# Designs tried in a protein design run: designed miniproteins, single chains, continued (5). Part 64

Each design is a single chain, and the fold is of that chain. pLDDT is the mean over its residues in the fold that is shown.

## One batch from the design tools (miniprotein)

Design m18201
Fold by ESMFold2-Fast:
Structure m18201 (fold): chain A 95 residues (1-95)
Amino acid sequence: HMEEVRELAETGALAAHYLLEHMPPGAKIPLPKKYIEAIKEVALENSDTPVDFSRLVEDPSLSDEETEELAKKFQERMERMRKEAEELDKLEKEK
């Protein structure tokens, strides 16, 4: 419910970041409408969403599955970086 809205916003933001890294600067970020709406809702109440709404555009040809795939690719990279940071943090703080 609110968890679902947050998950949609997170998925959309992750997909948008992945697209931005693989597209030219200033390129439009194509997302299904529901992800754009969720991102806007969450960001109005949380500036934690690092997505520029002015670059979000509705693309009805981009499927939910494709959007989730993009988010998954970005999430996998972020999880790798987080695990490495946690391992480094443990080594630093446990000495």
Scores: mean pLDDT 70

Design m18202
Fold by ESMFold2-Fast:
Structure m18202 (fold): chain A 65 residues (1-65)
Amino acid sequence: SEGEKVAEEIKELLKKLGVDEVRVEIKGDDIYLQIVSSSDLTAAGGELAAAVLTSVAGFKLIMLP
């Protein structure tokens, strides 16, 4: 599905940015994302990148703590 493609793109991008762990769940038009990183800057960069990617694809991004 389109959501699965976007989720995989987010996972690949965040792994390249060097996050420790990434969890993604798709529910309808909503993508739930959890980033685990020892670097606040890396986590913030990952969140911004995911927000751009989901916005372009027409999904809503929901960040989990």
Scores: mean pLDDT 82

Design m18203
Fold by ESMFold2-Fast:
Structure m18203 (fold): chain A 103 residues (1-103)
Amino acid sequence: TEEERKFLLLIEIQSLVGELIVLKEKLKKENAPQEYIDLVNQMIELLQQAGRAIIEGDYEKARELIEEVRELALELKEKIGSKYGKEVDSILETIDRILEILE
């Protein structure tokens, strides 16, 4: 149902925000470049906007915002290298699941 789809999207977005917060704290603890932390913060802000769009039933806007989050995650993956590869790959997998549900 539409209600089940909305609920599932909001759960996946909340899960993704949680993964990003964990990554952000790890980056801070390991004195990673501020640019990486800034990218993670930007992704979290866009995900908050996507969650609001979903609540309002604006799935097109939500998809555009999540696609922007995906581009930022790919940029982060390129900059961050293999040390955080598992964390970034998990984030990308969650993004891809959200985009699949939005289709």
Scores: mean pLDDT 90

Design m18204
Fold by ESMFold2-Fast:
Structure m18204 (fold): chain A 93 residues (1-93)
Amino acid sequence: MEEVEEVLLEMYKRELEVLKETKGEEVTEEEERRAREEIRRQVREDLEELLALAERGLEKAEETIEKAKEAGNETFLRIAEIRAEAYKRILEL
């Protein structure tokens, strides 16, 4: 999840840069400091939410895999396995 945290930080920093460019020199150093503090808070909140979502997604996918195996539904199984692999990889980041 460190790589996800870095992606979130980069996203919010780039958004701030776009806002600064569109607003021009009207963005004060104090406003920029407050924005950086807010970015750190947002990144933490987003990371916690993404972790919770990925964990729930993996649990649901694993449950779906078992149900698909019981039902003999190959399409449902393949979809669930793809989802489980994706969430597992996200959690390993």
Scores: mean pLDDT 79

Design m18205
Fold by ESMFold2-Fast:
Structure m18205 (fold): chain A 93 residues (1-93)
Amino acid sequence: SAAELAALEAELRAALRAILPDLDALEAAMAAASESDDPEARAAGRENALRIQEALLAARETVIRVAERLGFERAEVEAELAKLAATVAAAKA
Protein backbone atom coordinates (compact mmCIF):
# COMPACT_ATOMS: atom_id res chain seq x y z
CA SER A 1 0.00 0.00 0.00
CA ALA A 2 1.01 3.65 -0.36
CA ALA A 3 0.97 4.03 3.43
CA GLU A 4 3.25 0.98 3.89
CA LEU A 5 5.61 2.26 1.16
CA ALA A 6 5.76 5.66 2.90
CA ALA A 7 6.49 3.97 6.26
CA LEU A 8 9.30 1.87 4.73
CA GLU A 9 10.78 4.98 3.06
CA ALA A 10 10.65 6.82 6.41
CA GLU A 11 12.43 3.88 8.13
CA LEU A 12 15.19 3.84 5.49
CA ARG A 13 15.60 7.63 5.59
CA ALA A 14 15.82 7.57 9.42
CA ALA A 15 18.59 4.93 9.25
CA LEU A 16 20.46 6.97 6.62
CA ARG A 17 20.15 10.19 8.68
CA ALA A 18 21.69 8.39 11.67
CA ILE A 19 24.81 7.81 9.51
CA LEU A 20 24.56 10.99 7.39
CA PRO A 21 22.73 13.76 9.35
CA ASP A 22 22.83 16.17 6.36
CA LEU A 23 21.14 13.64 4.02
CA ASP A 24 18.30 16.01 3.00
CA ALA A 25 20.77 18.80 2.08
CA LEU A 26 22.95 16.34 0.12
CA GLU A 27 19.92 15.03 -1.84
CA ALA A 28 18.87 18.62 -2.69
CA ALA A 29 22.44 19.49 -3.80
CA MET A 30 22.61 16.33 -5.96
CA ALA A 31 19.28 17.19 -7.64
CA ALA A 32 20.57 20.72 -8.42
CA ALA A 33 23.91 19.35 -9.70
CA SER A 34 22.21 16.79 -12.00
CA GLU A 35 20.50 19.69 -13.87
CA SER A 36 23.76 21.69 -14.17
CA ASP A 37 26.04 21.88 -17.21
CA ASP A 38 28.89 23.08 -14.93
CA PRO A 39 31.56 20.32 -14.70
CA GLU A 40 32.53 21.34 -11.14
CA ALA A 41 28.90 21.27 -9.97
CA ARG A 42 28.50 17.81 -11.57
CA ALA A 43 31.70 16.59 -9.84
CA ALA A 44 30.32 17.81 -6.47
CA GLY A 45 27.06 15.98 -7.27
CA ARG A 46 28.99 12.73 -7.89
CA GLU A 47 30.85 13.15 -4.54
CA ASN A 48 27.53 13.68 -2.73
CA ALA A 49 26.10 10.60 -4.49
CA LEU A 50 29.08 8.55 -3.22
CA ARG A 51 28.41 9.74 0.36
CA ILE A 52 24.77 8.63 0.12
CA GLN A 53 25.82 5.30 -1.45
CA GLU A 54 28.31 4.70 1.42
CA ALA A 55 25.50 5.45 3.91
CA LEU A 56 23.27 2.87 2.16
CA LEU A 57 26.06 0.28 2.48
CA ALA A 58 26.54 1.17 6.18
CA ALA A 59 22.75 0.77 6.69
CA ARG A 60 22.90 -2.62 4.90
CA GLU A 61 20.56 -4.56 7.23
CA THR A 62 17.86 -1.84 7.11
CA VAL A 63 18.16 -1.67 3.29
CA ILE A 64 17.74 -5.48 3.05
CA ARG A 65 14.76 -5.47 5.46
CA VAL A 66 12.99 -2.65 3.57
CA ALA A 67 13.64 -4.37 0.20
CA GLU A 68 12.29 -7.70 1.56
CA ARG A 69 9.12 -5.87 2.72
CA LEU A 70 8.82 -4.59 -0.88
CA GLY A 71 8.93 -8.20 -2.18
CA PHE A 72 12.59 -8.57 -3.12
CA GLU A 73 14.56 -11.73 -2.29
CA ARG A 74 17.34 -11.28 0.30
CA ALA A 75 19.98 -12.89 -1.96
CA GLU A 76 19.04 -10.53 -4.85
CA VAL A 77 19.31 -7.46 -2.58
CA GLU A 78 22.67 -8.68 -1.19
CA ALA A 79 23.96 -9.14 -4.78
CA GLU A 80 22.90 -5.58 -5.70
CA LEU A 81 24.55 -4.17 -2.54
CA ALA A 82 27.75 -6.07 -3.43
CA LYS A 83 27.69 -4.42 -6.90
CA LEU A 84 27.14 -1.03 -5.23
CA ALA A 85 30.07 -1.67 -2.86
CA ALA A 86 32.34 -2.51 -5.84
CA THR A 87 31.19 0.64 -7.70
CA VAL A 88 31.85 2.84 -4.63
CA ALA A 89 35.29 1.24 -4.08
CA ALA A 90 36.24 1.82 -7.75
CA ALA A 91 35.04 5.47 -7.60
CA LYS A 92 37.21 6.07 -4.47
CA ALA A 93 40.34 4.50 -5.99
Scores: mean pLDDT 80

Design m18206
Fold by ESMFold2-Fast:
Structure m18206 (fold): chain A 110 residues (1-110)
Amino acid sequence: SDVQNVLAAIDAAKAGDYETAAKHLNKIKNKEDQIVALALIAKVLSGEDSPYLDAAAVFARAGHLDIAERALIQGLKELKDKVSEGLKKIADYLDPENTWLKKLIEEGLA
């Protein structure tokens, strides 16, 4: 299930295994669960609270993809110095076809 891939991606990222985190993110089919996974990965990598990343996860679960994407990008921008190394490595391991998730990481780290 997508939930199992979300949890596995978070656990791998927490362990510093960015290749395995990316492999599990590639298995998530819906964009909402991809936002949930990326927001929670960013929280784990930063070690900090983020109201924007919390909002991204909540709105994604509610099916509000547009506001979830905006909240995710803002949360990543605020935590950029703490998450950029790990998220760039994850983006490098993501499948080339996963253009949407790569773009979200790129915009958040801009």
Scores: mean pLDDT 88

Design m18207
Fold by ESMFold2-Fast:
Structure m18207 (fold): chain A 77 residues (1-77)
Amino acid sequence: SMPPEVRRAVELYQRRRLHSHGADGRGTPGGSAPSILPLLSPEQRAAYEALMGSTTEVPELDPAAVAALIAFLETLE
């Protein structure tokens, strides 16, 4: 099962960012929201892709890396 911190990060992103960056951070069709992927560090991008790319298996992630990713996503409002 998904760790609570990882699940919280996914749920937070889905609720806050669906309107601006799309569910996968690639932007929305029609150009209303840009892709966020080029703005992430390589480490943040790896954590983001792991969180968003896995629906059945969630890798064990450093909680500090997840927290840093959440903080970064909050700056993109």
Scores: mean pLDDT 52

Design m18208
Fold by ESMFold2-Fast:
Structure m18208 (fold): chain A 91 residues (1-91)
Amino acid sequence: GAASEEGIEAVAEDIRKIKANPKEVEELIASQGDLSEVEKLLAEAVKALMEEDLEKMKEYLREAAKLLKVPEEVLEKYLEALEKAVKKAKE
């Protein structure tokens, strides 16, 4: 799962791939057309990740989670795992 060490390593590798090909990721997001409110927030979170703004990324993810009615405890655990994955991706 995403909160496991194996899941954290998989997400870290995906983050490295995104950072290595930012133009391709930006073009993919731009090509989506009419995004739902949740998808717009997730796209902004990815942009914040590419800019290395972890706090903005977390804010967008918290707002998306509120729309999806995700329990706060589940979200915070996911955000902790994601922060570890981002730090591991920089290694």
Scores: mean pLDDT 70

Design m18209
Fold by ESMFold2-Fast:
Structure m18209 (fold): chain A 73 residues (1-73)
Amino acid sequence: IKKEAEEILKELGKEPGKHWEEAVKLFSEAGEVSDELFEGLLSKLPEEHQKFLKSLPEEKRVAAAVAAASLLE
């Protein structure tokens, strides 16, 4: 999950924010993320970032949520 989220951020041309470690811990412990929470995180990002993150497979949803949360911090 952490490595996958790092690769997602690299693809977006971004680096982890100051709350990156907290996001990794929270979502790794949960092991899943709801569609509502995921869409809520994405809605605050530019359209280009939303499209990329939504295009990722279900298996990468947790990593995508970590990346999205990091971009909001």
Scores: mean pLDDT 74

Design m18210
Fold by ESMFold2-Fast:
Structure m18210 (fold): chain A 94 residues (1-94)
Amino acid sequence: MSEKIKKLAEEAIKEGKYWVATSLALYLYGEGDRESAIELLEEVRKNAPPELSKIADKAIEGIKNPEKVDIIQEAVKELFENYPEEVKEANELI
């Protein structure tokens, strides 16, 4: 499952759908694929607009630092509040 979701997220990045890729990366983290999630979020942080790059950066920090798990929840909330249609599109791919 994680391999399929990782490929979908990589394809979304190639298409400029960074919001979809961020949602899929967070799903992979939830499924236990921490390394793929970080790799995808690093690509989003590098290439996405500043507002989404900030969300990706928060998610990376939370994933790398277990004591900062609350930052991941903040990143997820910001993603849902600012990009609900893109989150919906990502969920339909899973």
Scores: mean pLDDT 79

Design m18211
Fold by ESMFold2-Fast:
Structure m18211 (fold): chain A 67 residues (1-67)
Amino acid sequence: SSLDMGSLARLLLSVPGIDGELAERILAHFGSAERIAAASVAELTAIPGIDRALARRIREALREHLA
């Protein structure tokens, strides 16, 4: 099962380079931890404010928690 939205938001905010506005954009775009973990670097970098380095950190954080 997915992380609840509050836990997912807290996880995203723990990633260096993510503020509340960016966390909100990611949550609005993907809607779940599983969708974010399944997203490619290219899909993540399509969101304003995410570069390739941040996209990799997001994927790593989500995969660690879904393992």
Scores: mean pLDDT 81

Design m18212
Fold by ESMFold2-Fast:
Structure m18212 (fold): chain A 84 residues (1-84)
Amino acid sequence: SSIDEVYNALPELKKALEEKGYEVKIEYEKGEELKIKIYAKKGDEEYLIEAVLKEEGSEVVIEGKMKNLTTGEEASFSERVPIP
């Protein structure tokens, strides 16, 4: 499933961010939905991304928020991605 593909890609995502100089911690909870929490820090840049991914028919629905921990600003996002 697309949720399983995203879940299996999380270690590679962490490595890619670390190779870009980020200090990264990824927490996740896999069930009917995939709940992801990503903490990333590089110098004065510090971010927290929280997202929930769920399969709805032929699409993956992604609902999340990104918080800039330095400024306290938050942005919510919602996307739908077709399942290949």
Scores: mean pLDDT 79

Design m18213
Fold by ESMFold2-Fast:
Structure m18213 (fold): chain A 72 residues (1-72)
Amino acid sequence: SMMKELEEVALEALAKNPVIDVGELIEEVMQRTGASYEEVIAALDAMEKKGLIERKGFTVSLTEKGRALAAA
């Protein structure tokens, strides 16, 4: 599904750069998938709710759970 694809691309991007500006992450996921801004935001919200990512100010990072999933 599109949602799973967006989550996979976001995890890959965060594994490469563990602390990313949220705007840069959104733009990278949009460019790589062709998804809309709204679809990417929904995916990031779902990932945060699952405990895979966390936000601090303007940055996004992987949690321990997110790092484990990204490494698989």
Scores: mean pLDDT 84

Design m18214
Fold by ESMFold2-Fast:
Structure m18214 (fold): chain A 70 residues (1-70)
Amino acid sequence: MSEEELQEEIDLALADMAVALVERIGKRKGLSPEELAKLYREEADRFEKLTGNPKAAEHIRKRAEEVEKE
């Protein structure tokens, strides 16, 4: 596995952790789908700034869209 592939896998794993944390917070607080989607988008923006990886941030944004459809 290349160093670039390893870094991308790490960034995606961190994005999955961010998604899991937002999901748990939302369930604990009884947030609506719209409020959950807002939290996911806010985390995606922060994640992109921290990692510089737009693919990982897009993974989080995709989850926001899925939540709004539920």
Scores: mean pLDDT 78

Design m18215
Fold by ESMFold2-Fast:
Structure m18215 (fold): chain A 100 residues (1-100)
Amino acid sequence: MAELEAIARRIVAEHPEVVAQLRAILVPDGRLSDAEIDAIFAQFDVNGDGVIDEAELLVTLRLLGANVTKEQAEAVMSLVPGGRIDRALFRELLRLIAAQ
């Protein structure tokens, strides 16, 4: 978990505008349970392969009304090992976003 926490913290620190959009859409009340995070992950994991790629991230965020550019999505995904967000990294990200 230490490596995933470091990646999540770096995304939050380096891309505050993306984090603000994610918070507004996914965590509007500032609280998320693990079950709610899992349900949100399933919405992003459109093909059900257990990971979120750049295209799934960008398309799903835009469908939810997020103002995120392709360049911002590419920059975030460049910090993710293999360019795919698994459930563990997604949970860590949303927990940090909720805490802000």
Scores: mean pLDDT 78

Design m18216
Fold by ESMFold2-Fast:
Structure m18216 (fold): chain A 95 residues (1-95)
Amino acid sequence: SDTFLKSMKDRIKKLAKELGISIDTDALTPEELGILLDVLSTLKQYIKLKADPEMSEKIKELLKKFAEEVSTNHKKALELLEEAVKLIKELSEKK
């Protein structure tokens, strides 16, 4: 629903801003928004806990590049998002 998507976009923008990243959420599908929200939420938690700082910084850099590419090269942006998802999964499995 439109209300659900608006809420998701607002939460993504807030989480991204806390990480110093500006993301064009209007360039993303509902599925891509869901993936991005999960990645940002998990990354914020790991940064706060200071768990694997090197991996957390690598994921943050991927998301920064994703944000830069999303308006100009959607395919490249999605490849960067997929790599961030892979690294988030690796962080979650190391516990």
Scores: mean pLDDT 84

Design m18217
Fold by ESMFold2-Fast:
Structure m18217 (fold): chain A 103 residues (1-103)
Amino acid sequence: SPAEEVRALGERLVEALRDDPEALYSFIDFLISLLESVLGPDDPRVQELRKRYEEARASGDREKLLETARFAIDAIVEAVEKMTPEQRELVLRGLRAHAAAVA
């Protein structure tokens, strides 16, 4: 399913980037942009993700940063089943491109 592919790609990316804070920041920025493009900036999930990201960055805590990335992936997984085919393709293409860049 699209949700299973998003989860598999997301978890692989979080693991691949776990020891690279700059790459993690870039990845979370990408996930925020993806979720915002699908749900809109005023969606409660987008607002919560932005808040968690700001808190993780302010704390300097890498585990909080990883938890923020996983929260974003969980939000995309939950949303993907309700997305249009065009929105699903946008999400999957973006995640596949990031996965290819770290391989």
Scores: mean pLDDT 83

Design m18218
Fold by ESMFold2-Fast:
Structure m18218 (fold): chain A 82 residues (1-82)
Amino acid sequence: SEIEKKVREVEERVKALAAGAPLPAEVLEGLRELGEKAENSNEEEQRKMAAEAIQLLLPELKPEEAEEVLNLIIKEKLEEAK
């Protein structure tokens, strides 16, 4: 599906970043600001900020697509944590 393709694109970008791939300065700043804001936010607000972080990594995503990608990533990570 199209959303599974977007999940794979986010996972590949996160993997590349973990391997030392450089982030554009604007994306890095946006992620840092969202991370700081998330520390003072409730669970619902943190979820919205996580979706915004996904859009920073893949700006082609619509807000609803970013939320779907986030939900799939959360589900997969909960399964990995076992």
Scores: mean pLDDT 71

Design m18219
Fold by ESMFold2-Fast:
Structure m18219 (fold): chain A 86 residues (1-86)
Amino acid sequence: DEDKKVEEISKALSKLGVDEATEFLAKVFELLDEGKVEEMYKLINEVLGGEIAKKFLELLIKKLLENNTEKNKELAEKLEELLKKS
């Protein structure tokens, strides 16, 4: 359920506080833009924990595929591979 994933991610981010959550998300999207998906996943695991990290990746894959550029397809495929190895 997407709504439950969003709720759990939002709760985890809220526990960090606004400034920390903003810095964390900025770094996540920086790593995603650079194609450094393994480093991104490690960061999300360290900050939010493994359960929330999987939900975060599932939501990212869905959102990348909603704006279906070639770059977003390649990123989504890499994220799906990380989930399969988890």
Scores: mean pLDDT 82

Design m18220
Fold by ESMFold2-Fast:
Formats: C-alpha cells, structure tokens, sequence
Structure m18220 (fold): chain A 69 residues (1-69)
C-alpha cells in the first residue's frame, strides 16, 4: 500500500536525520545515517511521482544494503 510505505519511509528518514545530528563526533556513522536519509528521501519522491510501491521498496532495500556493506 502506497500510503503505508510513504509513512514508513518518512519515519525512517526522520530517524536517520536525527541520528546524523547526534553523531557529529563519529564521521563514518554520521555519513552512513545521512546516506540512508537521502535514500529514503529519494524513495519518497519516487512514490509521490507515481512509482510502484513494491519497486520503491526493493530499490530502498538494495540501497540500504550498499550503504551498510
């Protein structure tokens, strides 16, 4: 469901940005959190532009795997 995924990504983006703000003394973890936030923001943009929710979910999942690899 598009609305559920949108709410989920918005929540995860907020959490990632909050984490990045508190990780100012840990550059690697902060950069990882910022990358995750940017990934969620792009996923939100795609959903709002009419992208398929399942394609966005899979794209976000792969992006997160790359960030945390």
Amino acid sequence: MRDELLRELEGRRRTALDMARHLSDNPESRESALRSARLYDEGIRRLRSGADPEEVREWVRRGLEEIHA
Scores: mean pLDDT 82

Design m18221
Fold by ESMFold2-Fast:
Structure m18221 (fold): chain A 65 residues (1-65)
Amino acid sequence: SSQANSLVDQGQQAISQGNVSQGTSLFNQAVSILNSNGDTSSAKSVSDQMNWWVSHADEHQSLLS
């Protein structure tokens, strides 16, 4: 879970910096780890968080650019 949490934090940071592809990759790695551990509820929560961050990526990019 600590590894998955670290990947989520890194994914959020990447999207905030305008790197949506890297952020999405990091979120997907966290989801894979959680699913491998049988933590399906946390995996769904992380996936939902990824969708929110991606849907707001343009807002983050406009603030940084």
Scores: mean pLDDT 79

Design m18222
Fold by ESMFold2-Fast:
Structure m18222 (fold): chain A 73 residues (1-73)
Amino acid sequence: GTAALDLGFPVAAGDRVEARDPAGELVATGTVGADGTVEWDDASAEGRRPLTSVTVTVTGADGSTRSATVAIP
């Protein structure tokens, strides 16, 4: 699905997004859309354990990365 994320830093359309749990396991992937919202990979979301927080890493077209920890309700 599509969801807005407030990561505290700028993101660009086409940037790759990864979400990892506190153990460092990949729990979701996505891509930033033209409107700045993240389109999550539904196949990565199905069957995952309930999480209280994830670390989101955004990779830009130039290979630069930024990360933030976000709470999951």
Scores: mean pLDDT 66

Design m18223
Fold by ESMFold2-Fast:
Structure m18223 (fold): chain A 94 residues (1-94)
Amino acid sequence: MPSVEEVLSQIEAYLELISLKEKNGTEPGEPSIEQLKETILRLAREMAERYPEKVEEAIERIEEYRELMEKQGRLTPTVKETIDEVLEILRELR
């Protein structure tokens, strides 16, 4: 099983990819924005269920990442929506 750190890094990587796809479009054969969003939400739920003691740390890291994306002009509508849904899942499970 991946560590909490690995899961969070994967979520951040997928959020970055959503941002790029929302701005530049998606190439044929690549995962859709919808598929990436579904994967992120699944990873967040699985992480919270396996590592309930790390949920608070995960919330803090994701909130910091949201701020970073906003400052860099990469907080697209879908990225913002996905982060908000991830935070809702984590807050409900803490």
Scores: mean pLDDT 81

Design m18224
Fold by ESMFold2-Fast:
Structure m18224 (fold): chain A 97 residues (1-97)
Amino acid sequence: SLKEAVEYLKKAFEALENGDYETAIENVRKAVRKFAEAGEYEAAMLAVATLSAILKRQGKDEQARAIEEAAYEAMAEVLDGPTREQARKGLERVRAE
């Protein structure tokens, strides 16, 4: 549900503020999975892009990459057909950086 997706995003933000990247990554995976299950792919991508941008502005490029990788992996788990292929291509691009 979208409510659960938003709640997981809030937990991810709180974890990032506390420097708890492991908890942040776990909650991003859960949030993205819930958004994907609801068919809200654009919302999932926007949330990940926002978190990644915040981390990159703080000079935390490795943490930003981990968040992006976790998000594409979570999308690939729940998506099917062409959308799953797009998620996989996104993961490959992040890994190539």
Scores: mean pLDDT 77

Design m18225
Fold by ESMFold2-Fast:
Structure m18225 (fold): chain A 63 residues (1-63)
Amino acid sequence: MQNVDNLVEVAGSDTVVLANMLYALFRMTSGGGTAEKMREMALDPKTRDEALERLRRLMLNLT
């Protein structure tokens, strides 16, 4: 849990880190199209919080 919280904190502090992290993880789990959409969500201020929440949920499922 602490590692997930630390990763979410780092991702939340840097939009590019969040975008790259989402791209890499969703590329492995859901394919390139979904990864690209998640990256776009991270880079858009209107959807950034939703993208961060999706990263958090994915990371919790992997731990």
Scores: mean pLDDT 73

Design m18226
Fold by ESMFold2-Fast:
Structure m18226 (fold): chain A 63 residues (1-63)
Amino acid sequence: MEVTGEQLERLRAVLADGRWKTLDEISEETGLPKEFAERVIAQLEAAGLVERDPEAGGYRAVP
């Protein structure tokens, strides 16, 4: 999957407040399709930049 720096920056900006956000909320705030937002999040999670809430399924930026 090809992820651009612009898309990564958008997603980082949405998560910058440190709040837990659902995939739906991230998709709505970034303007990215849900499937694409999920793939970007998966890459950021693998890089240690985003974490997933195992109980509620939300995501947030890692400090």
Scores: mean pLDDT 75

Design m18227
Fold by ESMFold2-Fast:
Structure m18227 (fold): chain A 86 residues (1-86)
Amino acid sequence: LEELYSKLNEEEQKLFEYLLKNGRKEPLDPSKEDELTEHLTLEALLAQKEAPANPRSAAGQIVRLVLEGTSKHPFLQKLSEYRKSL
């Protein structure tokens, strides 16, 4: 992640942080309905089909890898596995 992150420009870094933060939204109270809200938010993120304006960018490739489930990165692989469980 650190090596990949350092190769991204500022716009791509912000998108990557958005994906990390929103895709992994920590429930405020896991015993409440926050888990459902988190699940729906992550599901919507993983179902995203619209590519960034530059699909060849690192950010666009990251989204593609998550949707395809071909990533070898631990975090992206967990997102892909979670998507498959939906």
Scores: mean pLDDT 48

Design m18228
Fold by ESMFold2-Fast:
Structure m18228 (fold): chain A 69 residues (1-69)
Amino acid sequence: SQLEEQIRRHREELAVAAAKALAKEKGLEVKSIEVVESTADRVVLRVTTEDGEYKLVVTSSGEVTLEKL
């Protein structure tokens, strides 16, 4: 449904905002962000920086993890 699509888009936007905030806090320059998984339980992003690639996971419980690939 259109509402489900809007909710998914909103979750993805929040995850992207979290990735940008964490990168800024760590002094990393973000080159690109790719949504690789988007489910009701979690959003997974691939974040490309000048330091390399990172995996960001945001769960429905609000847990945020950042892992260097």
Scores: mean pLDDT 83

Design m18229
Fold by ESMFold2-Fast:
Structure m18229 (fold): chain A 100 residues (1-100)
Amino acid sequence: MMSKEEVERHLRGEENLLALMEQALAAGDEARFRLLARLYVGEERLISEEYKEKGDYESAEYEEKAARELQAAIDARDFAGALAVVREVIAHERKLAEEL
């Protein structure tokens, strides 16, 4: 299991990326939005591997599923769907951090 401090560190990075993605979309900067969203996909995959290394396969599968859903939304140019996935992940991670 990840420590509370490790989960909170990941959450902080994810919240920063969400804020930048929301700003890019509001500015109509689709290229920047796509770049930031792909960075988020990479972060979720790294977090998934970290959960696997710690024996938390349920959390690992959640992060990997989120990464796949976000990538699919980016590929479909569904930027509202991409933001919805990111917001759901952040809500899940906040709940996890509060329970640790």
Scores: mean pLDDT 84

Design m18230
Fold by ESMFold2-Fast:
Structure m18230 (fold): chain A 77 residues (1-77)
Amino acid sequence: DLSLKEELEKQLELLQALLEKLKDSTSPIAKEIQALAQKAIELLKKGIETGDPAIYEKTKELLAQIDKLLKQKLEEE
C-alpha cells in the first residue's frame, strides 16, 4: 500500500526534525523523548523496508508515548 509507505516516510521525517529540535536540550524529559524517537525511527525504517502493518501499529504506540511526553515538556516550559 503506497499510502501506508507515504505515511511512514512522513512520520520518519517528523521524528528526525523533532530530534534536531531537541538535540541541545539536557532535561530528563527531553532525553526520554529522544530515546523513544530513536526507537520509533528504527521501527519506521524497518516498516518502510518490509511493508509490515504490525510494525506500523507498534510505531503508533511509540508515537503516542512521544506525544504524551511532549505535552508534559510544554507544560514545564
Scores: mean pLDDT 79

Design m18231
Fold by ESMFold2-Fast:
Structure m18231 (fold): chain A 119 residues (1-119)
Amino acid sequence: EEEIKKRLPELIDILKNSKDPQERLRAATEIARLLETHPLEVFKDYLEEIKEALVKASKDPDPNVRIAAARALAYLAFYTGDKELAQIALEVLKGYVDASTLPIVTGLIGLLKDPEKYK
């Protein structure tokens, strides 16, 4: 938790402001890992900044940054029931389905088809 509280603002800043696509890719990938491995409460104070940064990154000129951001948006959508974030993530990931993204894509389709389950 202490490490996340220090690291998360740095990652958000890098993702929003870095001119280097490799830095943005690392930031998006780390945010996705943090969202996958920690409860939503850890991120509550940063939710709006994370949403803003990830939505911007989902439109990044680098396809690897878009994929990493979409993975992070998918986890955020699973936690919050936010269908707009789920749709954004799905639109990116459906073009890049492989063994690693297939479970996420399946989960996003489930969320969008069953709004009662995730709200």
Scores: mean pLDDT 80

Design m18232
Fold by ESMFold2-Fast:
Structure m18232 (fold): chain A 68 residues (1-68)
Amino acid sequence: MFSDAVKKALVDAANKIREMLKASPEEQKKIIEDLKKQYEAETDPEVKDFLKSAIKVAERLFKEREAA
């Protein structure tokens, strides 16, 4: 099982992806920037890999919304 710190980071990232589904394009940009900032600050490889995946999902959602 992940440590409490790792678990918290994963939950926080998951909540940001949930917010992406409801967010305006401007809010989505802010969420993506926040996720990128967390990724740069993270030292745990498993959390970092999850954040990288979350950023890719968030960027795809933003691009789809721009295309709509």
Scores: mean pLDDT 76

Design m18233
Fold by ESMFold2-Fast:
Structure m18233 (fold): chain A 54 residues (1-54)
Amino acid sequence: MVTVEKINEAKKLYEAGDKEGAQKKFDELGIGDIASAIQSDPEKLLEQLKSLSS
């Protein structure tokens, strides 16, 4: 539950244009490197977050 909550927070921040806030949440989840690598592809990043929140 906590992990899903943090993923949803990161997704919301990213969609709002707060990429730095989203990156901080990704770091808390242990996926900061993955998120950083795909930040330039918003569609792929959002799909990844959706998969993790399922």
Scores: mean pLDDT 67

Design m18234
Fold by ESMFold2-Fast:
Structure m18234 (fold): chain A 67 residues (1-67)
Amino acid sequence: LDALAAEGEALTPEEKRVLSLGMQLLADGKSDEEVRKAIREEGKKLGLTDEQVERVYALARAIHAAL
């Protein structure tokens, strides 16, 4: 959990916004496909690469699974 929290703190403000969205959607019970679609769309609006979006998604899933 501390390692995941440290990764979250190391993110850019834009990546943190996408992480927050991904965490909310996972908590709301949205499917992996819906979550990925939403964060990819938001990430592109914020100028994030597909690689950055996938990294944020992996972190969001790991944090959600640890809760």
Scores: mean pLDDT 77

Design m18235
Fold by ESMFold2-Fast:
Structure m18235 (fold): chain A 50 residues (1-50)
Amino acid sequence: MKTIKIEIPFSDKEKLAKELGLNPKLLKVGDKIIVSEPGKDSYEYIIVED
């Protein structure tokens, strides 16, 4: 199983939060969100500065 790392600019965090059912106001620079599904690659989203 491979982990795919994706950097999300702080200004774009609202789209990610909506897709994952999270409150965008709780996401901060440096936060990591890991999404994994059985039998598929894992995704690690990292909130970065713009």
Scores: mean pLDDT 77

